# Designed miniproteins, single chains, continued (2): the designs that were tried, part 35

Each design is a single chain, and the fold is of that chain. pLDDT is the mean over its residues in the fold that is shown.

## One batch from the design tools (miniprotein)

Design m5268
Fold by ESMFold2-Fast:
Structure m5268 (fold): chain A 125 residues (1-125)
Amino acid sequence: MSVEELLKEAIENREKIEKALKENGFEHLLDWPILARYAVYLILQGKYELARQVAEALKELQPESHLPHRLLGMVYALQGKYDEAIEHFEKALELNPNDELTKENLKIVEEAKKTGKPLKLTDFK
């Protein structure tokens, strides 16, 4: 999908996105840009490929932002692609070194890689 199409879908689904984030313990993400919130909403629905496309679109729009890399890290981790997840969380921390939530997410993924324990979205912060 194009960036324009993804943004349109995010705006049209704003109320559903906000409700889903609140119901799943992600109320703290309500101040994120609408595309970033939409990516988390798609992850909640198991739509990982579409969530990846939204995160990539956000990266193109905001290449200096840590948020697209944090979202890509979550998507790859939920798919069991731990090396790619670690790389993206490390990149997010390079862009925002004081992001304590991303530091905790990196530890969670590193532990999952070592133990082989499958991750679910509720394991992330």
Scores: mean pLDDT 83

Design m5269
Fold by ESMFold2-Fast:
Structure m5269 (fold): chain A 72 residues (1-72)
Amino acid sequence: EERERREREEERKRQLILEAAAVTSDEEKLREIAKELGVSVEEVRRIAEERHRELSRLLKEAVDVAIKKNKE
């Protein structure tokens, strides 16, 4: 069934994007992800950096809340 196949492909691509966010500095991994997604390495880097920044901001907010409570 085509819909099941598309869902699996989208799931895999999402997982690859998540991996790109985790290994942005790894050139080989970025190249592999770019090939699997059918996009340029620059595009993968851009997506990975954006996702990593989002995660970093969320983590910093959580840490800031914890630190603020400890400083009280």
Scores: mean pLDDT 68

Design m5270
Fold by ESMFold2-Fast:
Structure m5270 (fold): chain A 68 residues (1-68)
Amino acid sequence: SIYEKLKELAEELEKEPNIKAEIIGEDKLVISGNLTVEQIIGLALRIIGDYPELGVEIVGDKLIVSKR
């Protein structure tokens, strides 16, 4: 399910310093922290590469991940 993919991604990201990952409901993951623009873009590219079923939106200094 999409929830299991979001949960796996959240657990992976929580291992990184300065990254906070929160699941909202069962269909969205919000990624935040003290991230630069370059770090945000790099992270978005990694997510869509590793999880092609997921879509990523960049909103300010945050990433919103959901089903594509």
Scores: mean pLDDT 80

Design m5271
Fold by ESMFold2-Fast:
Structure m5271 (fold): chain A 69 residues (1-69)
Amino acid sequence: ATAEELLELGKALFKNGDLDKAIAAYKKALELDPNYAEAWKNLGDVLEAQGKYEEAKKYYEKAKELNPE
């Protein structure tokens, strides 16, 4: 699987409410491409959905470092 395929898998799992599997898919995408800003952002989104706000902030910071607006 490519990093992009794993990102899409993670999005589908998150939409289905399978938060733990979504996290695993996003982390696997980041193992293949650590500079994948969208994967860092989506990992943050799942952690917010779990109520893990401090962890989510760290991943959002990483996404901003890789893709500053």
Scores: mean pLDDT 84

Design m5272
Fold by ESMFold2-Fast:
Structure m5272 (fold): chain A 73 residues (1-73)
Amino acid sequence: SAAREKGEAFAAKGNEALEAGDYEGAGDYFRQAGDAYASVDPAASALAYHEAGKAYEKAGDLERAREAYRLAA
């Protein structure tokens, strides 16, 4: 589905951002992946939101990390 393809594309960008040390960008991409997966794959959505939370913690953005972890639950 288009939503799944969009989620996979954002997750790939999130991983690229992590490799580059762009933790803020990684969090944003994984959050967008979670949003894209939300209606088609709840498990993939939860995993993506959890990855966003971890990335935001590494960026020092504790508020966005907490929001992402809440969405993963």
Scores: mean pLDDT 90

Design m5273
Fold by ESMFold2-Fast:
Structure m5273 (fold): chain A 85 residues (1-85)
Amino acid sequence: MISEDEIEFITRNVRGIDPSLRPRRDGVLRADELKEFLRVNLGLDVTTEQVNAIIRHFDEDGDGVLDLDEFLKLLLTPKEELESL
């Protein structure tokens, strides 16, 4: 069951996310998909190098993608902190 707090941060941080940005059934995001997500939904015009740094920060396995849990941790991070990576 999704809590009210989870609904609130999803609405605030993922509002307007096109489901096409998550084409995989397990909800993983690749670097290109994450870059587009940050640009469209958070207004962050990050470089490919910055996107790779963000992925490395949240990706414990080093597989170069973010699963749903890692993506949610990213959404809980202030955008100013993401810009400084």
Scores: mean pLDDT 62

Design m5274
Fold by ESMFold2-Fast:
Structure m5274 (fold): chain A 83 residues (1-83)
Amino acid sequence: KLLELLRQKAEEVNAAPEEERLELGIRGVKEVLSLAGSEELADEVARLLAEAVEALAAGDRERAERLNREAVELARPAFERAL
């Protein structure tokens, strides 16, 4: 179930050390989208997530979180269709 996988990934993020939480969240969203079969959307989400990773590397955690939220919102309609 896509919803169960999403919950599992969210739980993994919550259990991780604070410094790893955002990166685990990014990986989780990409994995869920790939499994949902939305390849075109996965590419656009991956672009936003790559920018979020670059922001993290630069120490801009606020920007990274904003980009991650944008990626999640972009993916939301595909998740709703798959559920």
Scores: mean pLDDT 70

Design m5275
Fold by ESMFold2-Fast:
Structure m5275 (fold): chain A 61 residues (1-61)
Amino acid sequence: ATAEARATAPGSVSIAHVESGDVGNFAGAYLAPDGTIREAKVTSTSPTDFTTELRERAAAA
């Protein structure tokens, strides 16, 4: 199923990433280089993969 992401808190943004297939959805946030906090939802079967994805997004942002 596709997760719908929406920014609901002041100063947050939502990023939704859905991999092909029905797996668990994980949500988190990361700090962008411009000083903004960004929330991300990731479809993954592993918390380890999810945390790796968040760290990579934080490094690339």
Scores: mean pLDDT 50

Design m5276
Fold by ESMFold2-Fast:
Order: C-alpha cells, then sequence, then structure tokens
Structure m5276 (fold): chain A 95 residues (1-95)
C-alpha cells in the first residue's frame, strides 16, 4: 500500500535525523528518546487511520528501527533502547 510505504519512509527519515543529531552531540540521549517516541506516535496514528492493526503497525515500525540501527552500526544496547521507546509509544497510544 503506497500510503503505508510513505508513512514508513517518513518515520525512517525522522529516525535517522534524530539519531544523527544525537551522534553529533546536538541533542541529549533523553531528547533523542523523546523525539523517537513522538515520531513513532505520529506514525502509529497515521497507520491506524489507514486501517493497519496496532500489532502490524508496531511490527512495521520495529522492523524499520532495527534496519536503521543495523545500517548505522548501533550497539545491541542502543538498538534495544530504541525498540523499547517504540513499544512505550504503542502502550501510551493504546491507553
Amino acid sequence: MEEVEKILEDFELALRHILRLYREGKITKEQADEGIRRVAKAAIDELLKLGVSPEEARRMLKEVAQRVADELGLTPEEKERILRVIDEAFAEAEK
């Protein structure tokens, strides 16, 4: 679905931008985590509006985040932290 692909592309670009700012020392770890949470929530809202299930939306965002983390050479601990922030965004969006 072309609209789903655009949402995932926008999420990927935003995630890469936040991680770049963090790596350059322009934002704190806490600001990076909050930024990731915000862009994840926005992507979740748009995916749900298109009829994507919460479970499928979470899986899609986590797959994008895992790919970005691997391509950027993040540590397992850094990757796990990003995935936890995404899971927290889903928990907050559902409640």
Scores: mean pLDDT 82

Design m5277
Fold by ESMFold2-Fast:
Structure m5277 (fold): chain A 93 residues (1-93)
Amino acid sequence: MAEELEEVRREFDELMERAGKVTKEASKIINELDKQGKIDEAVELAVLEIRLAVEITVAKNALQRGDVDSAREALEAFRKTIEELEKKIKELK
């Protein structure tokens, strides 16, 4: 049980590192799109960044409470949003 919580914390840390990288790339692309007047595409990336921030907060709160099941669910959503953001970034290159 305690070991499961430590595994979930490790997964969270790995996703946080990945989120940091993808968010930096997204912010750069958003600025480039905004300069080009591609507002709709910039907004799509910005919405994904907001969703990512919410998912990070939910995962962090679940981990702080020691709620392994809620943390796992939150990490699943967190991972999926990272993957969607990474895919959108590749499409906009």
Scores: mean pLDDT 84

Design m5278
Fold by ESMFold2-Fast:
Structure m5278 (fold): chain A 65 residues (1-65)
Amino acid sequence: SAAERARLVAELIGGVEALAAEAAALEARRAADPSLQAEVDAELAALDARREALVAAAEAGLAAL
């Protein structure tokens, strides 16, 4: 339904925005302390994997409608 599609799209947008905010906070942490580069890179890679999973789940949900 149109309502279910709108909900899935809104949840995807909100999830992506939340992950982008987390990534921005990690980049700010690295800028304040460059010694954290390796830790921040690992955390950013984990956020990237979470974003890919979120997009894939949303695409599957939309395809099922």
Scores: mean pLDDT 88

Design m5279
Fold by ESMFold2-Fast:
Structure m5279 (fold): chain A 70 residues (1-70)
Amino acid sequence: SLKEFGEKAREFLDALEAGDGKKAWEILKEAGFENAKEFIEEAYKKIPELRERILALLKKLGGEKLAEKL
């Protein structure tokens, strides 16, 4: 459901912001995504309240090219 996806998206961002790459990877697998890029693109599209967090995280991690495509 959209609610369950939104909860996983928040947990994913929390894990990345904490530097917990293992937890972030586990969340991706549970959500059925092959990679972080696809998950981030879906989260940005479907959960508007996370957009600011996503852009800030991508800027911090050097993902500026992905941020420009969102």
Scores: mean pLDDT 80

Design m5280
Fold by ESMFold2-Fast:
Structure m5280 (fold): chain A 56 residues (1-56)
Amino acid sequence: MPADLAELGRLAREIRERVERGEPIPEELVQRAFDLAARLPEPTRSVALRDLATLL
């Protein structure tokens, strides 16, 4: 769980930075981030999924 949260935070930061730079986001990063978010318990899962959807 803690490791999954840390990895999700890293992926979300990478996605956000790429969006801010106008760079394409690799599909594998998006898939991994959503997979990790889906594995989290509520309410963290809902917050993480909303944040990812907002970035994309």
Scores: mean pLDDT 77

Design m5281
Fold by ESMFold2-Fast:
Structure m5281 (fold): chain A 51 residues (1-51)
Amino acid sequence: GAADDVATKQQYLDGAQAAVDALGSAATVFARQQVAAAQADLDAAQAAAAA
């Protein structure tokens, strides 16, 4: 359901963010873009759950 999708997308974002945080200054534009994409997916899932 929508709530399960939000939970899954949140876990994806948490994983991507943890990876970027672990890399610190070594984080590539690509790695940061993965975080942005995960955030966008979470935002979309939250919007769908709110509707």
Scores: mean pLDDT 81

Design m5282
Fold by ESMFold2-Fast:
Structure m5282 (fold): chain A 98 residues (1-98)
Amino acid sequence: MLSDSEVRAGVLLLEMAVLLTVMKTADKETVNENLRRLVEVGREILELEGPVTREALEAALEILKEALKIAKEKGADPEVLKELEEVIERLEEAIREL
């Protein structure tokens, strides 16, 4: 049986995948908005109180790394890029501790 945290992680991963897909064809303003939401979603995954699978954390990391690449190519705001890089580093640390 999936825990509530595993179900929530799945919902957050789906939101991240949708945001990433939109960013591929979006203008700079939309990219900045979606990037801020990706930072919030990434932080929420890290703050989940129950068990989260390695596979879910690795999927989140892959999405955020791809989002960072697209955002840099589209000239996203440096402050938002920095916040995303910090979330990526925290996810990499969380995966190493598993």
Scores: mean pLDDT 84

Design m5283
Fold by ESMFold2-Fast:
Structure m5283 (fold): chain A 60 residues (1-60)
Amino acid sequence: SERERLITLLRSLGVSDEEIAAIKTTEELQRKLAELISKMITDAVDAALEKERERRKALE
């Protein structure tokens, strides 16, 4: 089921079983997953940009 897939994905992203159990609708699980993925992407992009800046400074 869609709910089971979302629960599996949230667990893989480090969300606790307690937090997952508190979420009663599939739509809330989807929102939680979207928020976590957006945060992870933003953090990864910011980290990559900072690493590139340090690399460029080392070459100057």
Scores: mean pLDDT 80

Design m5284
Fold by ESMFold2-Fast:
Structure m5284 (fold): chain A 55 residues (1-55)
Amino acid sequence: KTLTLEQIEKIKERYEKNNGKLSDEEIKELAKELGISEKTVRNVINGIRNAEEVE
């Protein structure tokens, strides 16, 4: 549940490369790659989306 800045940046990069969306399969792959839960990846994505829209 503790994320490093590198893990957050990797999630952001993949999210941006996919035009602001990730499939469930891509989220699962990222969670596996980063050694974190799928829920954690989804929470980071939701945080990015909200920050971009209210900034």
Scores: mean pLDDT 72

Design m5285
Fold by ESMFold2-Fast:
Parts: sequence; C-alpha cells; structure tokens
Structure m5285 (fold): chain A 56 residues (1-56)
Amino acid sequence: EEEIKEKLKKLADELNREAIRRALAGRPLTREEVIERLAEELGLPKEKVAELLEEL
C-alpha cells in the first residue's frame, strides 16, 4: 500500500504539470479526468484513488 501511495504521488505530480499546460491552453483537466487516469495507471477503482488522493 505504501508503494501504491508513492506511485500515486509521482503520477499526480506529472498530471499536475499536464493540468497546468492544458489550463494555459484553455483546455482544463477536470477532477473526474484526473481520477480516471490515475485509476487506469494504478489499476485501482476510482473510489480508491479518490481516497488515496485525500491522504496526500
């Protein structure tokens, strides 16, 4: 579980960089899209990803 949280943190940092770029381009990344992409990358349910994000 600790390794999953560490991986989630790194992926979240990468997504934050993309989110900033997309916002500047007028195409903001939604919270729903962020959770969905993290769930796909980690192979976890969206609800679990949302819980882990609240702990970060």
Scores: mean pLDDT 73

Design m5286
Fold by ESMFold2-Fast:
Structure m5286 (fold): chain A 57 residues (1-57)
Amino acid sequence: EAEKLVKEIAELVKKGSPVDELVLKIVKLKELGYTELAEKLAKLISKGESAEEILKV
């Protein structure tokens, strides 16, 4: 589910997890058909945005 994946991504960002783990969650969103959401999250992560900003999508 998209909401669960977004929360997981936010927690990984908060922990300072490797980008590879973030990318795996984004790929899963895209595979589930949430292409626009996945692109928005990838952009926020590439800019180094906070977990709070990620949760706002």
Scores: mean pLDDT 80

Design m5287
Fold by ESMFold2-Fast:
Structure m5287 (fold): chain A 73 residues (1-73)
Amino acid sequence: SGIDIAMGLIAIGVGRVTKDATGAAELVIKIIESNDLSKEDKLKILEAALEVARELGDKEAIELVEKRIKEIE
């Protein structure tokens, strides 16, 4: 589980450096869907992705991440 969290955070970091919030959001969603992560860990990763999407002002990434957060909550 720690490795899966690390992969999610790495994907977010890459998105921030490359300024590709949509690509980072899509990758994060794939990571949480393909891995047996707790609800709490999934939400933490998605909240971090949402912060980056908001920082970059990517409306598509924001909507995509917010939709997934609502589905998990």
Scores: mean pLDDT 77

Design m5289
Fold by ESMFold2-Fast:
Structure m5289 (fold): chain A 73 residues (1-73)
Amino acid sequence: MSEVKKAVEEALKLVDEGRYDEAWKLADSHSLVASIAAYTAIAKALRERGELDKAREFYNKAVEKTKELVKQQ
């Protein structure tokens, strides 16, 4: 399976189980591209569920990973 797909699926599963710290660590352990995709997917899912504070935290992490990716280009 692609790393991006695996990272997104595993991170969303951990979020569904309320294991936010593990979801954070899992997303952070992947490549920048997969990490950005995982954090963005988590933030979107949390926002749709009304968990706005947690969604903001994951969204901010996705933004930071995106800045890291831009520096490598």
Scores: mean pLDDT 78

Design m5290
Fold by ESMFold2-Fast:
Structure m5290 (fold): chain A 81 residues (1-81)
Amino acid sequence: GEELLKKAREALKKGDLEKAKELARKAAEAGEKKGAAELLAELAIEAYKAGDVALAVELLEEADSLDEEIAKKAIEEMRKL
């Protein structure tokens, strides 16, 4: 579980958003719901900054399904952009 989150963080640092997303989803399936939600929310913010609003919404909805509070924080961060 946690190892998947670490690998997802590494993929995000390298700019591999697809791999980061895939690993975050696997971490959620392994029971790391909060960590996966944080990662998906972070990916959503990066997608929004890149102008991919559709992807940002998809990732936010996925984060919200895992942890509503984390998704709300991400939305507040996006409102400041």
Scores: mean pLDDT 82

Design m5291
Fold by ESMFold2-Fast:
Structure m5291 (fold): chain A 70 residues (1-70)
Amino acid sequence: SSSVPEAELLASFGSMYVALGKIFESKGDLELAKEEYEKAIRLYEEALALEPSPEIEANLAAARERLEAL
């Protein structure tokens, strides 16, 4: 279905923002890390609203854990 490719694209952008958040976190820039993890969470939530995916759900959970640990 058309929703599956869109969900994958949104999840890919979410993963990009998680990677950016990890880079900022490793540099001690926790404010920027928080902003990137929040962007990732929104994108994963949008992706899951289009199509259920265990992989995206796991990535969302990991991003939330990262944000909570800041």
Scores: mean pLDDT 86

Design m5292
Fold by ESMFold2-Fast:
Structure m5292 (fold): chain A 76 residues (1-76)
Amino acid sequence: SASAAELERRRAELREALERGLAAASGLEREYLELLLGLEEEDREAVHRAAVELTLAGASNEEVLEEAIRRARELL
């Protein structure tokens, strides 16, 4: 029960953060955030994890966004 409530809170916080990001975003970042909001939570988490992994591997912000957008579109 407590762990379920915490999970729901964390997912609500992530969705709220994405919605705030979308309000301030433009270009590829806006397209990426719009696609993330359209995905199921598990697919959203998978795309976000892939973006983080690419960033850690030294990819540019543009390369990360383009690949994340491509993956998100494949899941829709």
Scores: mean pLDDT 77

Design m5293
Fold by ESMFold2-Fast:
Structure m5293 (fold): chain A 72 residues (1-72)
Amino acid sequence: MKEEIKKEIEEIIDRAAELLRRHGDTVSPEAVEAALLMMQAAIASKIDNPEEQKKFVEELKKRLDELEARAA
């Protein structure tokens, strides 16, 4: 379970970093949101409670999916 969550966090960071790379040449709402998602994913790795960590990661995945859809 913890190993699975770590991979999910890494995937969120990688996907958000890709969006930031694509939109990062200009200060855009998408670039700002991607940077915030990366920071929140890093914070998620520090959550001590596994159930709270899983909930936080699921929320981040939902927000990332919404951001990717808007940035298309």
Scores: mean pLDDT 77

Design m5294
Fold by ESMFold2-Fast:
Structure m5294 (fold): chain A 73 residues (1-73)
Amino acid sequence: SKFDEAVKRLAERLGLTPEQAEEWKKRMEEVNKELLDNIRKTEAEDSSREAAVQAIADALIKVGDLLDEIFKS
């Protein structure tokens, strides 16, 4: 999938160990699921474009937090 390819490329560019890459991929998959669920929920509720943008922004913040945790470990 495009998501799997993006995660793999980013992990390679960041120089993550195989173990860190596996943990990060799993956590990124969880973030992606949450993002898709939030977008679907906002769509079902006739939500504005702003709600979808906010869901994406929240997901990006979580990605940043995950990277920070991985590099602190």
Scores: mean pLDDT 69

Design m5295
Fold by ESMFold2-Fast:
Structure m5295 (fold): chain A 80 residues (1-80)
Amino acid sequence: LEALFAVRDPERAREIREELKREMRKGDEAIDAGDLEAAREQARRLEELAREAEALGDDILAAMALIAAAVIRLSIRRAE
């Protein structure tokens, strides 16, 4: 909570959080549709968002993005 005030460029961090939410939804939809290629691409995008969040010093946001990517990759492995 209070750690968010320590993040440089909080506006970019907010944008990353919104994009993380959208990419998670797209990944879930791709898995439900059986589009494993799209799901893998969404996992890659989440990993990129994690790196951007880490560069901003938002380790919590970075961890959330990495967890989201891992969940998508596990879902892909179960669907295969």
Scores: mean pLDDT 79

Design m5296
Fold by ESMFold2-Fast:
Formats: C-alpha cells, sequence, structure tokens
Structure m5296 (fold): chain A 77 residues (1-77)
C-alpha cells in the first residue's frame, strides 16, 4: 500500500510539474528542509506545485522541484 501511495503521488507531481513548467518556465530548485520519507517529500512537492500553478509563485515552484529531488534521493538510500 505504501508503494502504491508513492506511485500515485509521483504521477500527480509529474502532471502538475508539466503544467507549472508551461506557465512559469524554468526555475532552479530552492533550499528546503529534509523530509523523513519519500512520501512526505512527494506530498510537499505536490502542495508547492499546486501553489505555484494557482499563484504563479516561482519560489513555490523551486521548493516543489527541491522536494522531488529529495524524494528521489530518499528512495535510493
Amino acid sequence: SMERVEEILRERADELKAQVDKRLGEVAPAEVPKQPTPITALQKAVSYYEKALLDGDREAYGKGKAYIAQAEELEKG
């Protein structure tokens, strides 16, 4: 069940990222606090991507990108 939740969050984050990239363009990852699990990092990424899409917030987009990178690193560890 945990693996399925992670898969769903990853797919949602990928869809949101595509929409945000189309609206805001290229943004560098920001600095963000370390999360305890890939799932919590992905949840943060989704929330920040939603904020970036709704508000046009480039800082939120950078934070979302950083949380995606963090989730990927946590999966490898």
Scores: mean pLDDT 85

Design m5297
Fold by ESMFold2-Fast:
Structure m5297 (fold): chain A 63 residues (1-63)
Amino acid sequence: SSKEKAREEGLRLLGEGLRAWRAGDYKTAAEYFRKAAEKFRQAGEDDLAEFARKQAELAEKKA
């Protein structure tokens, strides 16, 4: 379904954000976490969307 695809895309974007975070690229990490949150919202995955949004906020504070 379209929701399943959005969830899988969100997980990939979350993974990219975590890779950027590990590299110390907090600006890029924040961008990926924001895109992940949007995809999780499209999937109806409210808890994952909130998690990704909070990760983006933390990354923005470190940038």
Scores: mean pLDDT 90

Design m5298
Fold by ESMFold2-Fast:
Structure m5298 (fold): chain A 66 residues (1-66)
Amino acid sequence: DEEALREAERKGQESMELVNEAKEELEEDERYKELLDKIENGDPETSAQAEAERSQMLAEKVRERR
């Protein structure tokens, strides 16, 4: 059913918009910036942990914006 797929796509687009808004807010967060620095310049262990924390912060921010 094309309509069901279209509805799912629309909801996906709305979710992406919330993620983009959360990302913009987090780019002003010093802790988030520190995590990005650790991901880019840290050792593999630090980078992996920072990536997990970054994902958690993004998920929390998306939830908070609702």
Scores: mean pLDDT 76

Design m5299
Fold by ESMFold2-Fast:
Structure m5299 (fold): chain A 59 residues (1-59)
Amino acid sequence: GEEEARRVLEKAEEEAQRLVEEAQKALNSGDTETARRLLDQAREVREKGLAEAERLLKE
């Protein structure tokens, strides 16, 4: 239900935030390749979290 969806979104956002922070550090050190990979992973984590939350809200 709604509470489960909220929990899924919260966990996804926490994981994505961690990846974004790592990407920012990589970017600041000039490691653009690592930064891009981490940002792609953060986006995927958020997308999967949203999809799972939407599934939980429909049931």
Scores: mean pLDDT 84

Design m5300
Fold by ESMFold2-Fast:
Parts: structure tokens; sequence; C-alpha cells
Structure m5300 (fold): chain A 93 residues (1-93)
């Protein structure tokens, strides 16, 4: 846990800005990757594993954020259409 927080913080510091909220949001993703690396490559030290997990979590978060934004836009469009159809039908369902 602490090694993952430290690895995420170091990546953020290298970019010239530290965002504790982003570190907190990435920590569960980094932990899952760390656990997978522990199972698949036991030759890695805990620090090396934490560093790799942090890097992969940052890449995965960026891709997940893009996918989530697309899904939210599609859901908003669907909801707007459904509300219009309900208003025309005068039915609540």
Amino acid sequence: HDALVEALRRHQEAEGRVDDDLIASLLPIAQEIYDDLLATDPSLTPDERAGLAASLALDQDYLNDLKKRQQIAELKQKQRKQLQEQQLALQLQ
C-alpha cells in the first residue's frame, strides 16, 4: 500500500504537480495490478512491482476516463430521448 502511494506520488512529482485526489483514485487500480504482478512475476522486488503497477494504473486510468466520458454522453442522449417520448405519451414508466 505505502509503496504504491509513494510510486504514484513520484510519478506525479516528475510531472511537476502532485494531486492527492488522483493518487487516491488510482490506488485501487494500482493495487490490483500489483497483485497480478506478484502472482505472475515473483522475481520483481516490491519496489519494482509498485513502480510498474503505478505506471500501468496511470495508463489504464486515462483510457478508462475516456471510455467513461463516452458512456456518460451516450446515456445522457438516451435519457433525453426517453424523457421526450414519455412526455409525448403522457405516461410515467
Scores: mean pLDDT 67

Design m5301
Fold by ESMFold2-Fast:
Structure m5301 (fold): chain A 100 residues (1-100)
Amino acid sequence: SKIDQLIKQFQTHINIMKNIYPDFSDDAKGPVKKAIRSFQKVYDTMKDPNSSKDDIISQIDKAYKDAMDAMKKMDDFQKSSFTHLVNTMIGIGYQIANLK
């Protein structure tokens, strides 16, 4: 289904975040790890058949805040790449929420 494809894309992007995690500066690693955990909670919420659209959106908003906090600790190159990744994931998250 379209939802299953979007959930798989979201999981792929979490794995990209995990793969690039070691390349961040020590100051960014803590906030990045927190952001990854928040996106993992978005994923868990998406997969829960009892989760509402509002539950997913609420978790997306929390993950976005954690990602924004992480971006403050990055150099310009890392920030640009990470921002693109985050914006892609937020977009996928809202698409999934709207299909619930």
Scores: mean pLDDT 89

Design m5303
Fold by ESMFold2-Fast:
Structure m5303 (fold): chain A 61 residues (1-61)
Amino acid sequence: MSAEEIAAETKRRIEEDPSLSPEEKALLIGLVDHAMAAGASREELERLREGIERYLEEKRK
């Protein structure tokens, strides 16, 4: 996956999660967009995605 693909997939995952408020979705999407704007590497975006996915899994419990 390219950095752009990881960012797009992560944002889609955030948008599709029913446990998140609109404010939480905006914050997490903004975090991904900020990382992309800052020139984050594929590996840095992959770590960000993993952190967000762990957060979402905990929120679903």
Scores: mean pLDDT 79

Design m5304
Fold by ESMFold2-Fast:
Structure m5304 (fold): chain A 66 residues (1-66)
Amino acid sequence: MDREIEAETYRSFGMMYYALARRLEGEEKLEALRKAAEYFEKAAELGDELAAELLEEVRAEIEALE
């Protein structure tokens, strides 16, 4: 199913950026977190529950840094 493949792909990209953000600091960390949030949002829209949870987590981290 195209939707399932797309959700998994977006979640994978989000996870990559989220992992990268954990190793960064400052502006680069914030940029990586925003990228992760974008991909998790796309995956969550396609029904990915894990991506929805990770999106909330990433958004909280972004808010804490701003």
Scores: mean pLDDT 83

Design m5305
Fold by ESMFold2-Fast:
Structure m5305 (fold): chain A 65 residues (1-65)
Amino acid sequence: MSQAEIAKEVAKRTGISVSTARQIIRILLSQENPYKADTAAIAKELGVSEETVRLAIELLDENGL
């Protein structure tokens, strides 16, 4: 899946906007290690749940990103 397709899947499963999902992915990919990202801080910054951020990490991992 492309990053755009991952963003659409996150939005579909969590009910957030695709633009917010794209921001989550952008922040995660800017981290030195996305799998060790501060999910609570990202969730608070974007007004989403930590579960939404964790889902984005999981989908990125499943797609080799």
Scores: mean pLDDT 80

